Designed miniproteins, single chains. Designs and how they scored, part 11

Each design is a single chain, and the fold is of that chain. pLDDT is the mean over its residues in the fold that is shown.

## One batch from the design tools (miniprotein)

Design m348
Fold by ESMFold2-Fast:
Structure m348 (fold): chain A 73 residues (1-73)
Amino acid sequence: PSDEQRIEAMRKQGATERQLEAARLILEHRYEDLSYGAIAKRTGLSVSTVARIDERIEEIGSYLGAEDQAKKA
């Protein structure tokens, strides 16, 4: 699934704009050395909240990926 599909799914689940900002930072910088602490500082969220957002993105990605796999079966 695309990064935008993950963000849109999270928005539909009722995520705040600040949580969506953190999610975008996680997705944009996941291949860079950007820590949860750095994202927390930039968004004003706690490190624990950033970690939960990362978990949520992975759950959404798993859900969307399973849908793609079902079409190939």
Scores: mean pLDDT 74

Design m349
Fold by ESMFold2-Fast:
Structure m349 (fold): chain A 74 residues (1-74)
Amino acid sequence: SAREAHLAAAEAAIAAAKAATDPTVAAGHLLTAAHHYHRAGEPERAVALAQEAAEKYPDSPLADSAAALARLIS
């Protein structure tokens, strides 16, 4: 199903974020995971990941986008 595909994509993106050595790449993967959880109908998980991206990688150019996504979904 589309939901199962989005959940699998979110888990893959989280694994990619953990493996990433570059903070911007890691933040990007967390943001991708947040989008997939949102599309899977899991808004609480999406918000948590978007907040994690903003808090863990505040110096990333993606930090503002991550914080904005968390506010938009919540």
Scores: mean pLDDT 85

Design m350
Fold by ESMFold2-Fast:
Formats: C-alpha cells, sequence, structure tokens
Structure m350 (fold): chain A 82 residues (1-82)
C-alpha cells in the first residue's frame, strides 16, 4: 500500500540522516522510491525506467559521499528501528 511505503521511506530516511548522510540526497532517494511506486501502480513503464535510472545515479552519489562510520551507524539504527 502506498501510504505504508511512504511512511517506511520517511522513517528510513530519518534514520539515514541521523547517521550523518546528506539530507538532500536521502530525501531525493525517498522521493524517487515513492514516485517509482506510484508510476508502477499506474502501469507507466517509461516513467518507472526513468526514475530507476535517476535513483541509481543519486544512490551512487550517496555511496561516494558516505563514510564507513556513517554506513555502520545507519545499519545499526535501521536494525534497531525494525
Amino acid sequence: MLAELEEKVRRQGEILIEAGLDPELVRRLGDLLVEGARAQAAGDEETVARLRAEYARVAAEVAAAVTPEQLARAEKLLKEAE
């Protein structure tokens, strides 16, 4: 369900930001996940493909910027939350 996905994405995003990840990049990843889910539910395969490519690009930016310490903290907080 879309509302459950939006809440999950919001919660996980807050955890990543708390771990020290860039709030703008984390929020953009979350927005792309929710938009992708909406497009998939609508059967808009072209939009899904475009959003998937953009998500991969932004995720690569996060991976390049994140430190091992921030990643370890994010993993711990994500496990504790759910």
Scores: mean pLDDT 81

Design m351
Fold by ESMFold2-Fast:
Structure m351 (fold): chain A 93 residues (1-93)
Amino acid sequence: MSLEELLKEVEELIEKIKKGELSADEALEKIIDLTMEALRKTEDKKLMLRLIGLILRAIGASLEKDEEEKKKRALELAEELLEIVKEMIKLKK
């Protein structure tokens, strides 16, 4: 997967979350998968640490007992992943 393809996947995920087409758990699983793909695309140690931190926060969010809070956490994490992927694309130039 290219960084540009990864960006589109994250944007589509955010839209699906906003439309309620995914459960919070499904969204968090997809966030982890896409973050792992982003981690494969970088050798920058600072970006790697940020992505690892996002994975850990997504796992923490999956343990949230309040479904509304879990959905809010999933959306926040997806938006943060979008910003990281945009930064990775800029660094490629």
Scores: mean pLDDT 85

Design m352
Fold by ESMFold2-Fast:
Structure m352 (fold): chain A 68 residues (1-68)
Amino acid sequence: SSMEKEAEKLKKELEALVQDFLDRASRSQLTPEQIAARTAKIEEIVAEIKKLLGEDAPLPEFEYRAPP
């Protein structure tokens, strides 16, 4: 279905965004504003995927801890 294709695209976009975000964050290449913006975008895509596939949809794990 079109919803399944949309969810697949969103999952690929989410994986790419998470990988880029974690790599840049680990290299201290992101400002606090950029961290907030990227986190918000990731959460938005996660919400869209869950809306299409359900709450138990397998998603890439995203966890970022701001440096002290």
Scores: mean pLDDT 72

Design m353
Fold by ESMFold2-Fast:
Structure m353 (fold): chain A 87 residues (1-87)
Amino acid sequence: KTKEFYKLYNESKELFKKAYENLDDPEKAKKLLKESVKLFEEALNIIGTSNEPLDLDKPVFPSDFFELKKKFEEEVKKFEEELKKKE
């Protein structure tokens, strides 16, 4: 499950980066942001509901999932404010 989490998490981060790169196109940026958020929520759901042991060599720990989610939600909110300034 850690491998699936990292795949979705990394895809989410790449889409979020692309959204920032497309701030000059609000429609495209919003679409990329929405997809990023969707993938991030899927990643957290896979790991957060799993009773399987995590790979302890990886930087993600169970105790960090709530904090990771909160930080991502804060970044998304900040990005939405930037988008509104461009519209």
Scores: mean pLDDT 67

Design m354
Fold by ESMFold2-Fast:
Structure m354 (fold): chain A 81 residues (1-81)
Amino acid sequence: SDLTLLSTENLLKRANDLLDERNKVSADSGAKAGALLAAGDVDGANKVIADGNAKSGALTAEANNALTGAQLGDDLAKLLS
């Protein structure tokens, strides 16, 4: 078990995976909200959009943290080489 920071490669992969998940959450939420609106369920559509925006925001924040960690790790590796 690793108790240390992920390698730069793993952090970049994590950031990309998080951004892909964010894009999927946004697309899925948009599609579900559209279907609910077509059915006349405005309250359900608004809830799906709000939940999707909250998840998208959290995934974006995690991706940005992973990207920052990758940059700091790369900079440190260059200093130690």
Scores: mean pLDDT 83

Design m355
Fold by ESMFold2-Fast:
Structure m355 (fold): chain A 76 residues (1-76)
Amino acid sequence: SSLQELIRELNKLRQEFEELAKKDPELAVSVRKAFIDALNATLKALQATLDAVNEQRLARSEKIRKEYEEKLKKLE
């Protein structure tokens, strides 16, 4: 949840920066692009981390289910 919250906060900051860029036409295109690219790279890294954590959780749940199924089969 904390990682999902961080991703949400970073997405809000990206949107706020995009809105500020619309209001400030003097802000150089290269500066705007560099900032957005940095935010997108950070968000991608955080999403990859969240996906890895979720995969590990799913694998643990499946292992428990299989162990339970094997125990029931042996108790027949």
Scores: mean pLDDT 76

Design m356
Fold by ESMFold2-Fast:
Structure m356 (fold): chain A 97 residues (1-97)
Amino acid sequence: SPPLKPVSQAIANVIARAREADEKDPGEGTKEVLKDIIKNGSPAEKLAAAAMLALLEGDYEKALEYLEKLLKMAEEEKDERTVELIRKEIEEVKKKM
């Protein structure tokens, strides 16, 4: 299998770090890790972490803004699987609004 493209890798990294933080300190610990990624991560990691933080805070409008930016990056990478994943997440967020 080919290696993960940058957006796919960024999403995987953010989910893994958030999951590890949630197991130790759910809520506040998870938010602290996401804020660290937003400050220090790659451009794609920053967007993925910002989207996840917005979802945890119930800011669905802001989450959609970050997800749409991440979607454009995945489209530029021609990563059809990651594009589908992000589009599905956008649809799920819209259902909560």
Scores: mean pLDDT 88

Design m357
Fold by ESMFold2-Fast:
Structure m357 (fold): chain A 64 residues (1-64)
Amino acid sequence: MDKRAVQLTADSAEEYARSRMKLIGDTDAGKEAVELARKAGENPEKQGEYLMKAEKIVKDAEAA
């Protein structure tokens, strides 16, 4: 896999999670989503898994 592309995706996910955290930032779900996005950047091998979990947590919290 292209390491450069992986890093860019992780950075985008963190920015997305921070933006959404403004809506649910004081909740455990908001904090977990931000942490998962950060872990995606630090762990390229599991990047897709962490990003998918972060997005799902944010969307599920917003939908509730």
Scores: mean pLDDT 64

Design m358
Fold by ESMFold2-Fast:
Structure m358 (fold): chain A 94 residues (1-94)
Amino acid sequence: DLLEKIKKQLEEEIKKILEENGFSEEKAEKLAKKLTEEIVSRLSQPNSGLDLESLTELVKKITGVSKEKAEEIARQIVEAIGKVIAEAAKEYEA
């Protein structure tokens, strides 16, 4: 299932982003799972409206970091979403 592959890969990428931004491995795993579930849910809706601002608010709400740090993390997550979708698309090219 393509959606399950995207979800798993995105969760792994978000966990790495959180660890690189000073979260412990255990906390990064928990928070990455929550963030991935919310992001995938929104991306699966028509007109998801998941822009950098809404992602920044989501990161702040789930992680409890400052707005400035949440924006920094959200920018990295936007790049990870693009990468995961591009890789999934390549796997469906023969």
Scores: mean pLDDT 79

Design m359
Fold by ESMFold2-Fast:
Structure m359 (fold): chain A 77 residues (1-77)
Amino acid sequence: MSQLAIEAGQKSLSETLAVTMAGMILDGVSREKAEKTVYNLALALTRSMDSDYNEKRAKEITDKAMELVDEILEKLR
């Protein structure tokens, strides 16, 4: 399995979840609820991509998405 494919998948997933979280916040959902929803989505997507569940990977993806959401919201102000 190529390392580049795994890294590209994680980056794409983090970006998708960041946009989802930004949309939820703009729709009036609290940041705390949006974070919980995004984490649950990361868990579900990680399990669908891998046969072996990895909770740490889901957290890493969520943390990256949270970093990106601040940049997205700043641009949309």
Scores: mean pLDDT 73

Design m360
Fold by ESMFold2-Fast:
Structure m360 (fold): chain A 76 residues (1-76)
Amino acid sequence: SSLSRETAIAFVERETAEMAEELREQGAEKAADYLEEKGKELIAEISKRETVPVQELYERVSEMVKEARELAEKEK
């Protein structure tokens, strides 16, 4: 359902955002790589328990990684 899809996306966004904050001081590239890997692990874990839009979640994580890299570039 739409509600379930939105909930899954919000959960992944929140968890990956928290990880990004912790790694921000270690450098943008390291943070981005970690977010991508951990985001995929999170999606795999929740997909075992719930019916979730795996492809859309992967795309959303990729967008978050892209946004993080763009913000780091502007903060130079």
Scores: mean pLDDT 69

Design m361
Fold by ESMFold2-Fast:
Structure m361 (fold): chain A 88 residues (1-88)
Amino acid sequence: ELEKLLKEIEEHRKRVKKIRDMAFQRLADEFGPEAAEKAFQAYEDIFIKGESTLVVAKKLGISPEDVLRLIEAFEKAWKEARAELEKE
């Protein structure tokens, strides 16, 4: 039943995407859309691409401390978005 497994994976990915969209909106509402984009870029570059904080800081034109603050804001927004979906 490969089709059933693929549907289950799609449903999971859709849920993760909804959390991602909600987290982006929360960050954009609090810090503005440019800061939200930088937070998502920093998270992707560090945790998905394996880049160092120093490399990402230079790439985004901000301090390494600001990169860490953006990561913290991202994780908080993601946690809050996930909690809201789990209340449903």
Scores: mean pLDDT 81

Design m362
Fold by ESMFold2-Fast:
Structure m362 (fold): chain A 105 residues (1-105)
Amino acid sequence: MEEELRKKAEAAGAAAGLYYYAQAAKAGEDKSEEAAKIGEEEKEKALKEGVDEEKSLEWAEAALAWAEEQGDETLKVAAETAKLMIKDPAEGEKYGKEKREEAAK
């Protein structure tokens, strides 16, 4: 479905942005705006050319590992959601929904 490609592309963009944010943060830099731009550029590329699942998963896993090391639950959930959506959009949606319901407590 076209919707699955869109969801995977959005997840690939999120993974790229989170990865860049994590790398900049390790260097002591706040690059939140630039990370968002990188995420949008990767999403547009993925929509046009298809998702590079191997690369996007590497970015998501690296961002997840860094978020866990920092103890940042919000970034951890974002990275895990992106990773799951790249592999299986339905599983990623389920995870994101469950985490939103937990956060509402």
Scores: mean pLDDT 81

Design m363
Fold by ESMFold2-Fast:
Structure m363 (fold): chain A 87 residues (1-87)
Amino acid sequence: SSMLEKLLEEIEKIYKEVKETIDSYLANSTGPRSSVLDPLDEVLDLLSRGLELVKKGVENGDQSLIEEGLKLIEEGVQKFNKLARGE
């Protein structure tokens, strides 16, 4: 479906924008002992793994993989928002 392809492209765009924002933040960070570094790395890992599962689910027609991938993306976005708001 062309709609599924467009949704996947939008998810990839969101991942790229979040990654670029995090990379910019890390470039100005005080180094590897910052308490913010590990949570941001966890966010990128969740988003990357979630995107990979969504891609596999779409390619294989596996709804359970798509749902699992979306759940990981949701967890990553929630963690990112929590960090951005100091919550």
Scores: mean pLDDT 73

Design m364
Fold by ESMFold2-Fast:
Structure m364 (fold): chain A 67 residues (1-67)
Amino acid sequence: SAADRLAALTAEVARVQAEMRELVAQLREAQAAGNKEEVAKLLEELHALSDRLAALVAEGERLAAEL
């Protein structure tokens, strides 16, 4: 059902946001340490999660418009 799909999207958004918070904490530590290679790696991982979050939001908006 649409309700089940929205519930699944909400759960996935929460997981992605939790992962992003963890990466942001690691990024701040890497920046403080001056570890440029780790900063670059963490930024790429954060960008990938940001893209995934944007896709989930777009899917949710599409489902809401069709409800």
Scores: mean pLDDT 86

Design m365
Fold by ESMFold2-Fast:
Structure m365 (fold): chain A 80 residues (1-80)
Amino acid sequence: SLLEEARKLIETGDEEEILKAMDLLVDYAEQHRDDLDALQEALDLIVDALKKLTDKKSILYGIGRALRIMGIIIEQELKK
């Protein structure tokens, strides 16, 4: 699954693999737009990934990915 692959890539601590994991987590969130628990899990993993990054450009990329998932969560909340 995308989530399991992303967890494994983040666990490596390698920057390129972490950035790949962030893309997979966004794909996972897009596939589970109606599942708030899945969206929160993807967001939590991106936050964990961000803590492992030291390069400014990579950190900004990760923030952008987190904001994309947050946007999906906000859209779902507005549908209530």
Scores: mean pLDDT 85

Design m366
Fold by ESMFold2-Fast:
Structure m366 (fold): chain A 98 residues (1-98)
Amino acid sequence: IREQILNLIRQARDLGMQLLSTASSSKVPQVIGLILSLIGLEIDLELGADPLTLVDDLSTIVQQGLSIAQSENNTTLVTQLQGLQAQLAALKQQILAA
């Protein structure tokens, strides 16, 4: 489960970097803020934060990234971020079942 969370944080960071490279200049500060939040989650994971809390926080960051990608009409990133949301929902169900 912790390795799965780490992999999803890293996927979100990679999509965040893609969003940063393609976003309008006016959206760059918000995208940088999301990337910094993802770095904070990776640190929290290393410090032993609760897995459900990490997945919920990551879901919030991904939803914010999705909103930016939608506002930029970046259909490729929208699809990739929606795929990441589905993976997060599936992982949350695995954690709740454990």
Scores: mean pLDDT 85

Design m367
Fold by ESMFold2-Fast:
Structure m367 (fold): chain A 60 residues (1-60)
Amino acid sequence: LMEAAKALKVGESTVVETEIGGRPVRFELTREEDRVAVTVYAETGDGWREVARFELPAEE
């Protein structure tokens, strides 16, 4: 996740798909000027749902 965040340029977005505790989780990362906005989706029986939002510091 942090490696993907570091690779983003301002205005870019990327998606990281992984598993946490054996369940599929998707992170959407959007690079802002001094931070990376992260939206977390978890797979539910009705598809992918947004479950959290947070920010990561941008490392330059």
Scores: mean pLDDT 73

Design m368
Fold by ESMFold2-Fast:
Structure m368 (fold): chain A 88 residues (1-88)
Amino acid sequence: SLNPFIDDAVRGAVLVLESRGVEVSEADVEEMRAILASLPEDATYRELLEALARWIRERYGIEVSAEEIFEAEVEAGVEELKEAVEKV
């Protein structure tokens, strides 16, 4: 099986890129997933985020940290929960 954190890590990276005005294509998402899938199955969430931060710097020239990617993913999760609760 693939690493269970790949979807969460990619979501955080997409949110950071979009916040910087980058239009993230399906091809960019597939490349991010491929990079993470090339890491060991037991790679930690931090190691996935660090790999995405390196890829973002190399691909777009944008300086981002693993912590920034993590924060974006957490904030999106909280907002989704707020929308689900407040609309009921």
Scores: mean pLDDT 80

Design m369
Fold by ESMFold2-Fast:
Structure m369 (fold): chain A 84 residues (1-84)
Amino acid sequence: MEVEITIDTSGLTDEQRAALIKAIVDAAHAAGGEVTRIEVSPDGSEIKITVRAPSLEQAQRIADAIKAAAEKFPGAKVKSVKIT
């Protein structure tokens, strides 16, 4: 299973964006996920994180953990969550 989360970061400073990336990576690892990809748009307005999970249950826990971490950043908006 893969968890792909897209976050709008247009409301963040460069420092806040770096802190957000650290927070969501730490949250994914704490939830037992393997971060396979992190993509930052060229203008820094969007971050996409892809995390591998061995089951749907773990994929859901990882998605919830990343969303909770992102919600601590007022300028960050979760745009989409995909589990495949």
Scores: mean pLDDT 85

Design m370
Fold by ESMFold2-Fast:
Structure m370 (fold): chain A 108 residues (1-108)
Amino acid sequence: GAAAGAASAEQRRLAEEAAEIARKTAEELVKKAPPKASGTGVAAVRAGDAEVTAVASVTVNEDGTVSVHAAAAVGGSVDEEARRAAEEAARRAAELAVKANGGVLREE
């Protein structure tokens, strides 16, 4: 459970839009390249006074179906730059979630 910060109605709407973009992008990526393992992606993008954090989770179920969940949070001013930041954060989170593929292997 996240902190009890009062988000404005505009911040809440943009967060919902970002979550929807993340979910839709992740579903599209899953169709192109089905993931072998569950993964979660988190991306934060700052534009002007706006800061957008997007989260996407992809779960591979035992029956071979895939479940997608997304959420976002917006801080600062809600303007055109904030909207672009939301789209960027959402896409990045979705790509990270789908491409997580069974763990972070560090190439040395």
Scores: mean pLDDT 73

Design m371
Fold by ESMFold2-Fast:
Structure m371 (fold): chain A 88 residues (1-88)
Amino acid sequence: SEGQELQQKFAEALAAGDGKKAAEYFKEYMKLLLEKMRAAGVAEEDLERLEKLAEKIAEAIEAGDWEKAKEYAAELDALLAEVGDRMA
């Protein structure tokens, strides 16, 4: 799928140390994920929070700030779990 292809490209760019390409593929992947979540009925408020975290992660990746990227990624994972729980 498009999402799987973007995830593979992101992982390849990350492994190559290409933060700019990694950030671009990550943003595109997150855009697709958020569109699917919106279609699944996730609240706009939660989608906005996820989008903001995705932007912060991408910015940190592009800057080569892996520590901040990891912190924001953990926050994104926590929010994804919280949103999933609300939908159950």
Scores: mean pLDDT 84

Design m372
Fold by ESMFold2-Fast:
Structure m372 (fold): chain A 81 residues (1-81)
Amino acid sequence: MSVEELAEELLALARERLSPGTAAFIEDGVRAILRAVEAGDLERARRMADGLVAIVSDLARTTDDPELAERTREFVEAVLA
């Protein structure tokens, strides 16, 4: 799958399963990572990606939604490849 498709799937899942504020937070994080990669700031992109994965993993544990964590990891692995 393309990075764009993985981002769309992650954001669709977040909008379906999470509060509007939490979904917006994830969307902002995804966009910030994509902008850092486009700018060539891979160090910043990796730090933001690690932060997003940590937050989503904690959220997934709290909401019992392991698929949300898996989709986030798939997106991060693809965008940083």
Scores: mean pLDDT 82

Design m373
Fold by ESMFold2-Fast:
Structure m373 (fold): chain A 61 residues (1-61)
Amino acid sequence: SREDRERLVQLMRELEELLKDDPQKLREAVTAISLTLSDTGDTEAAIAKAEELLEEYKEEL
């Protein structure tokens, strides 16, 4: 849905800000989210992956 796409974009922006000083980690996060979306065809699964990664990276800081 449009709302799911907007949420995914917002989560991607949050990951970009969180990982702005670590471009390799950001690239890995974007790749994982993109692979989830391509493998499942499900935006909700991509959102869940983005939320999971955002939480994991916050724990590392």
Scores: mean pLDDT 81

Design m374
Fold by ESMFold2-Fast:
Structure m374 (fold): chain A 81 residues (1-81)
Amino acid sequence: MEKEKILKEVEKRIREAFAHDPETAEALIRMAKALIDGNEEEAYQIALEYARRHEPDPAGVEETARAILEGIKDLIEEIKK
């Protein structure tokens, strides 16, 4: 499946799931694009930036970032099937 088509489907599902929180939707879409482009480190940096703004416990930031990325990876693999 072409990268553009995967990203379009991921974007649609994220926007529908987070219609009440468009800022979160945009951050998740940016992470998904980086992952689809094969830039896992860039996706992790985006996830860390998002987590730092939304995780009140500094010790939980890295764990939150990794959990978010794992969820997006699972979504991408589901869409590829």
Scores: mean pLDDT 80

Design m375
Fold by ESMFold2-Fast:
Structure m375 (fold): chain A 92 residues (1-92)
Amino acid sequence: SSAANNVAAAIENARRAVEAAKKGDLHKAVLLAVAAAINASAAIWEGASPEDLRKAAETFREAAEAIEKELGDKELAELFRSVAEKLEEAAA
């Protein structure tokens, strides 16, 4: 489904943002984080399953911790945390 595809894209882009952060590539990490947030928002809008939304939220929580550790970027980490909270709310 379109919703499931958006969940998969959100998870993939969040993981790629972490990989970019580990390489010190802030610009790439930001672009991938924004893409992940857009895909997550689309998944919520399209009514993705609670299970898929929870999996995306867990990935976004992990991404926030990794981004803060690797780049020290609290603003970018907060973007992932805020989207994770919206995914968790939508999964309830």
Scores: mean pLDDT 89

Design m376
Fold by ESMFold2-Fast:
Structure m376 (fold): chain A 74 residues (1-74)
Amino acid sequence: AEKDAELHRVSAEAIRAMKAGDVDTAAEYLEKIRELADSEEDYEARVQHLRLSTRNEAERKALDEAIKKVEEKK
């Protein structure tokens, strides 16, 4: 489906931003994942999968900071 294809693309971009330490860009893609997700639980599961793609502390910190930025908009 178009939504699933977009979720795959956006998730890949979030991973790239996270690996680059670009917290603002990662947060923008996380917001888009939240918009496209079927539920808050689906969004949380996708964020957990992104966390599993992190390979070092800097990448994990970038993801955590991006998540905080998204949560501030609730």
Scores: mean pLDDT 80

Design m377
Fold by ESMFold2-Fast:
Structure m377 (fold): chain A 81 residues (1-81)
Amino acid sequence: SLEELTAEMLEELGRLAKELEAAMKKANKSQEEIDKYEKQIKEGVMEILTLADRGEPAEKVREVYERTKEEVEKAIKEVKE
């Protein structure tokens, strides 16, 4: 269901957000940089919830999720390497 799909997407984004925050803290990134990514992730999460609540097609929810996930994964990779 869209509800189950949305819950899974949000859980994965939450996991990635924690990994990114931990990686940025270890890399001694500024609070400004950390806050910037936290805001971007939160905006993506809110967009996913809004689209799901409005009954938008699952494809649109997936597009926002994949875009947000890709950005977070890219940031984690760049911070860790």
Scores: mean pLDDT 84

Design m378
Fold by ESMFold2-Fast:
Structure m378 (fold): chain A 93 residues (1-93)
Amino acid sequence: SKVEELVQRLRRAVEELRANIDADPEELLRRIEQIVEILEELVKHGSPEHRPELGEAIHDVSAALAWLASRHPELRERVEELLERLREIARRA
């Protein structure tokens, strides 16, 4: 199903984010933006059976964004925008 495909893409994207946490900040933000887009699509489909996986992904991405903001203050505005999108996702999940 479309939902199952999105969940598999989410799992892969989160694994790749963790594997590349030492990548350049722009690459990390791009990977995070992709994960946020997948999460936004998943909540639109109403996937209650996958809420734990969404919660874990939200947590991992939030942690990565906090780390980026602490190390790269110049990215703070972009980080805050992504954190706001994640809060909206969490509210709907």
Scores: mean pLDDT 83

Design m379
Fold by ESMFold2-Fast:
Formats: sequence, structure tokens, C-alpha cells
Structure m379 (fold): chain A 87 residues (1-87)
Amino acid sequence: MREEIRELQAKAAETKDPELAGEAARKEAELLGLSKEIQEIAYKAAYYGMLGEQGNKEAYEKAKELEKEFFEMAEPLVKKKLEEKEK
């Protein structure tokens, strides 16, 4: 799983393929145990982020909004898992 995610990230960086960037982000969110809804937001954030890095300003702004949404949804779940491990 982890090795597959790294391979997808490497291919996305090499090819600048937004779909590969999105798939890597989705799988990483899945590995963290995040919901399918949050996984889909991660995919879209990475997808538009890759397009934004290539000079698409509209995609860059969309990626920033999706990244904010992702962190707002994911942070409470990650924090809860860390608290449960300390309990």
C-alpha cells in the first residue's frame, strides 16, 4: 500500500499528470482511515493543485479551497485517533 502510493506520487511528479496526483492523495487518505468523502476531497485538491502548479490560476484557487475543506474535515479525525492511542 505505502509503496504503491510512493510509486504513484513519483509518477505524478515526473509526468505532471493530475489524475495520478489525485489517486496518490486518495490512497493516502484511505490509508489514514479517512472517509470516502474526505478521500474524494483529497483527490480533487491534488488534481487541481497539479494543474495550478502548471500555471492554471483558477485551478490553483480551487485547490486552495479544497485543501482547506480537507483539513477542516480530516483534522478532528486524525486528532481523535492520536488521543485514543494515548488513552
Scores: mean pLDDT 77

Design m380
Fold by ESMFold2-Fast:
Structure m380 (fold): chain A 73 residues (1-73)
Amino acid sequence: SSLEEALETLERDSEELEKLAEETGDYETAIKGFENGLKQLEQLEKVAPEELLPRIEELKERLKKKIEELKKQ
């Protein structure tokens, strides 16, 4: 489904962004990327089937924790 594909893209993009932040030290760009990912996840959550909600929630919590971690740097 298009919703599942969107979630898979957000999962992949977040992993790539984490790697780039670690390699480059550009935490500001990473934080902005994660914040944009959270906004997209909030929109997906409103229309997602129940079976995708645990994956969305897991990714939201992961991004929130990563944002907080990077802001402490």
Scores: mean pLDDT 85

Design m381
Fold by ESMFold2-Fast:
Structure m381 (fold): chain A 62 residues (1-62)
Amino acid sequence: SRAERIQALIAQNEKEIERIDKELARAQADPSTPEIIVLLLELMRKGSETVVERMRETLAAL
């Protein structure tokens, strides 16, 4: 169903956020990491977060 596909997409993007959070934690723990790398990881995280937010809104609206 449409709801099942939306739930699967939410789960996929939540897993991607978890992956990015681990990478971001490693990058932030290393003071030699260029700031641009941290910014890029934060941008990627925001992208996946936006997908989850929009899909949750779609699921709630049916």
Scores: mean pLDDT 86

Design m382
Fold by ESMFold2-Fast:
Structure m382 (fold): chain A 86 residues (1-86)
Amino acid sequence: MSEKERLREEVIETLEAIIEGMKKHKLTPDEEGLLRLLEGYLEWFREHGEPEEIIELVEEMIEAVRKKDYEKFLELAEELLELLKE
């Protein structure tokens, strides 16, 4: 398994867990922890040459979290998951 494939799988699993926690268990994410996680994903995706569409989605997700717009964050996270599973 390549490092890029491993990181992609880890991102998918982590985002699915976050989405489930927020939607099914009504958990409020730790804003600082979530921002740090997303900024790490953005750096990894840039370094591994992920498509611009994926980069832009992560940047929009970071902005949504900074604005505490968790509804927008969830919509963008679900869109990112669909692209990552392709």
Scores: mean pLDDT 81

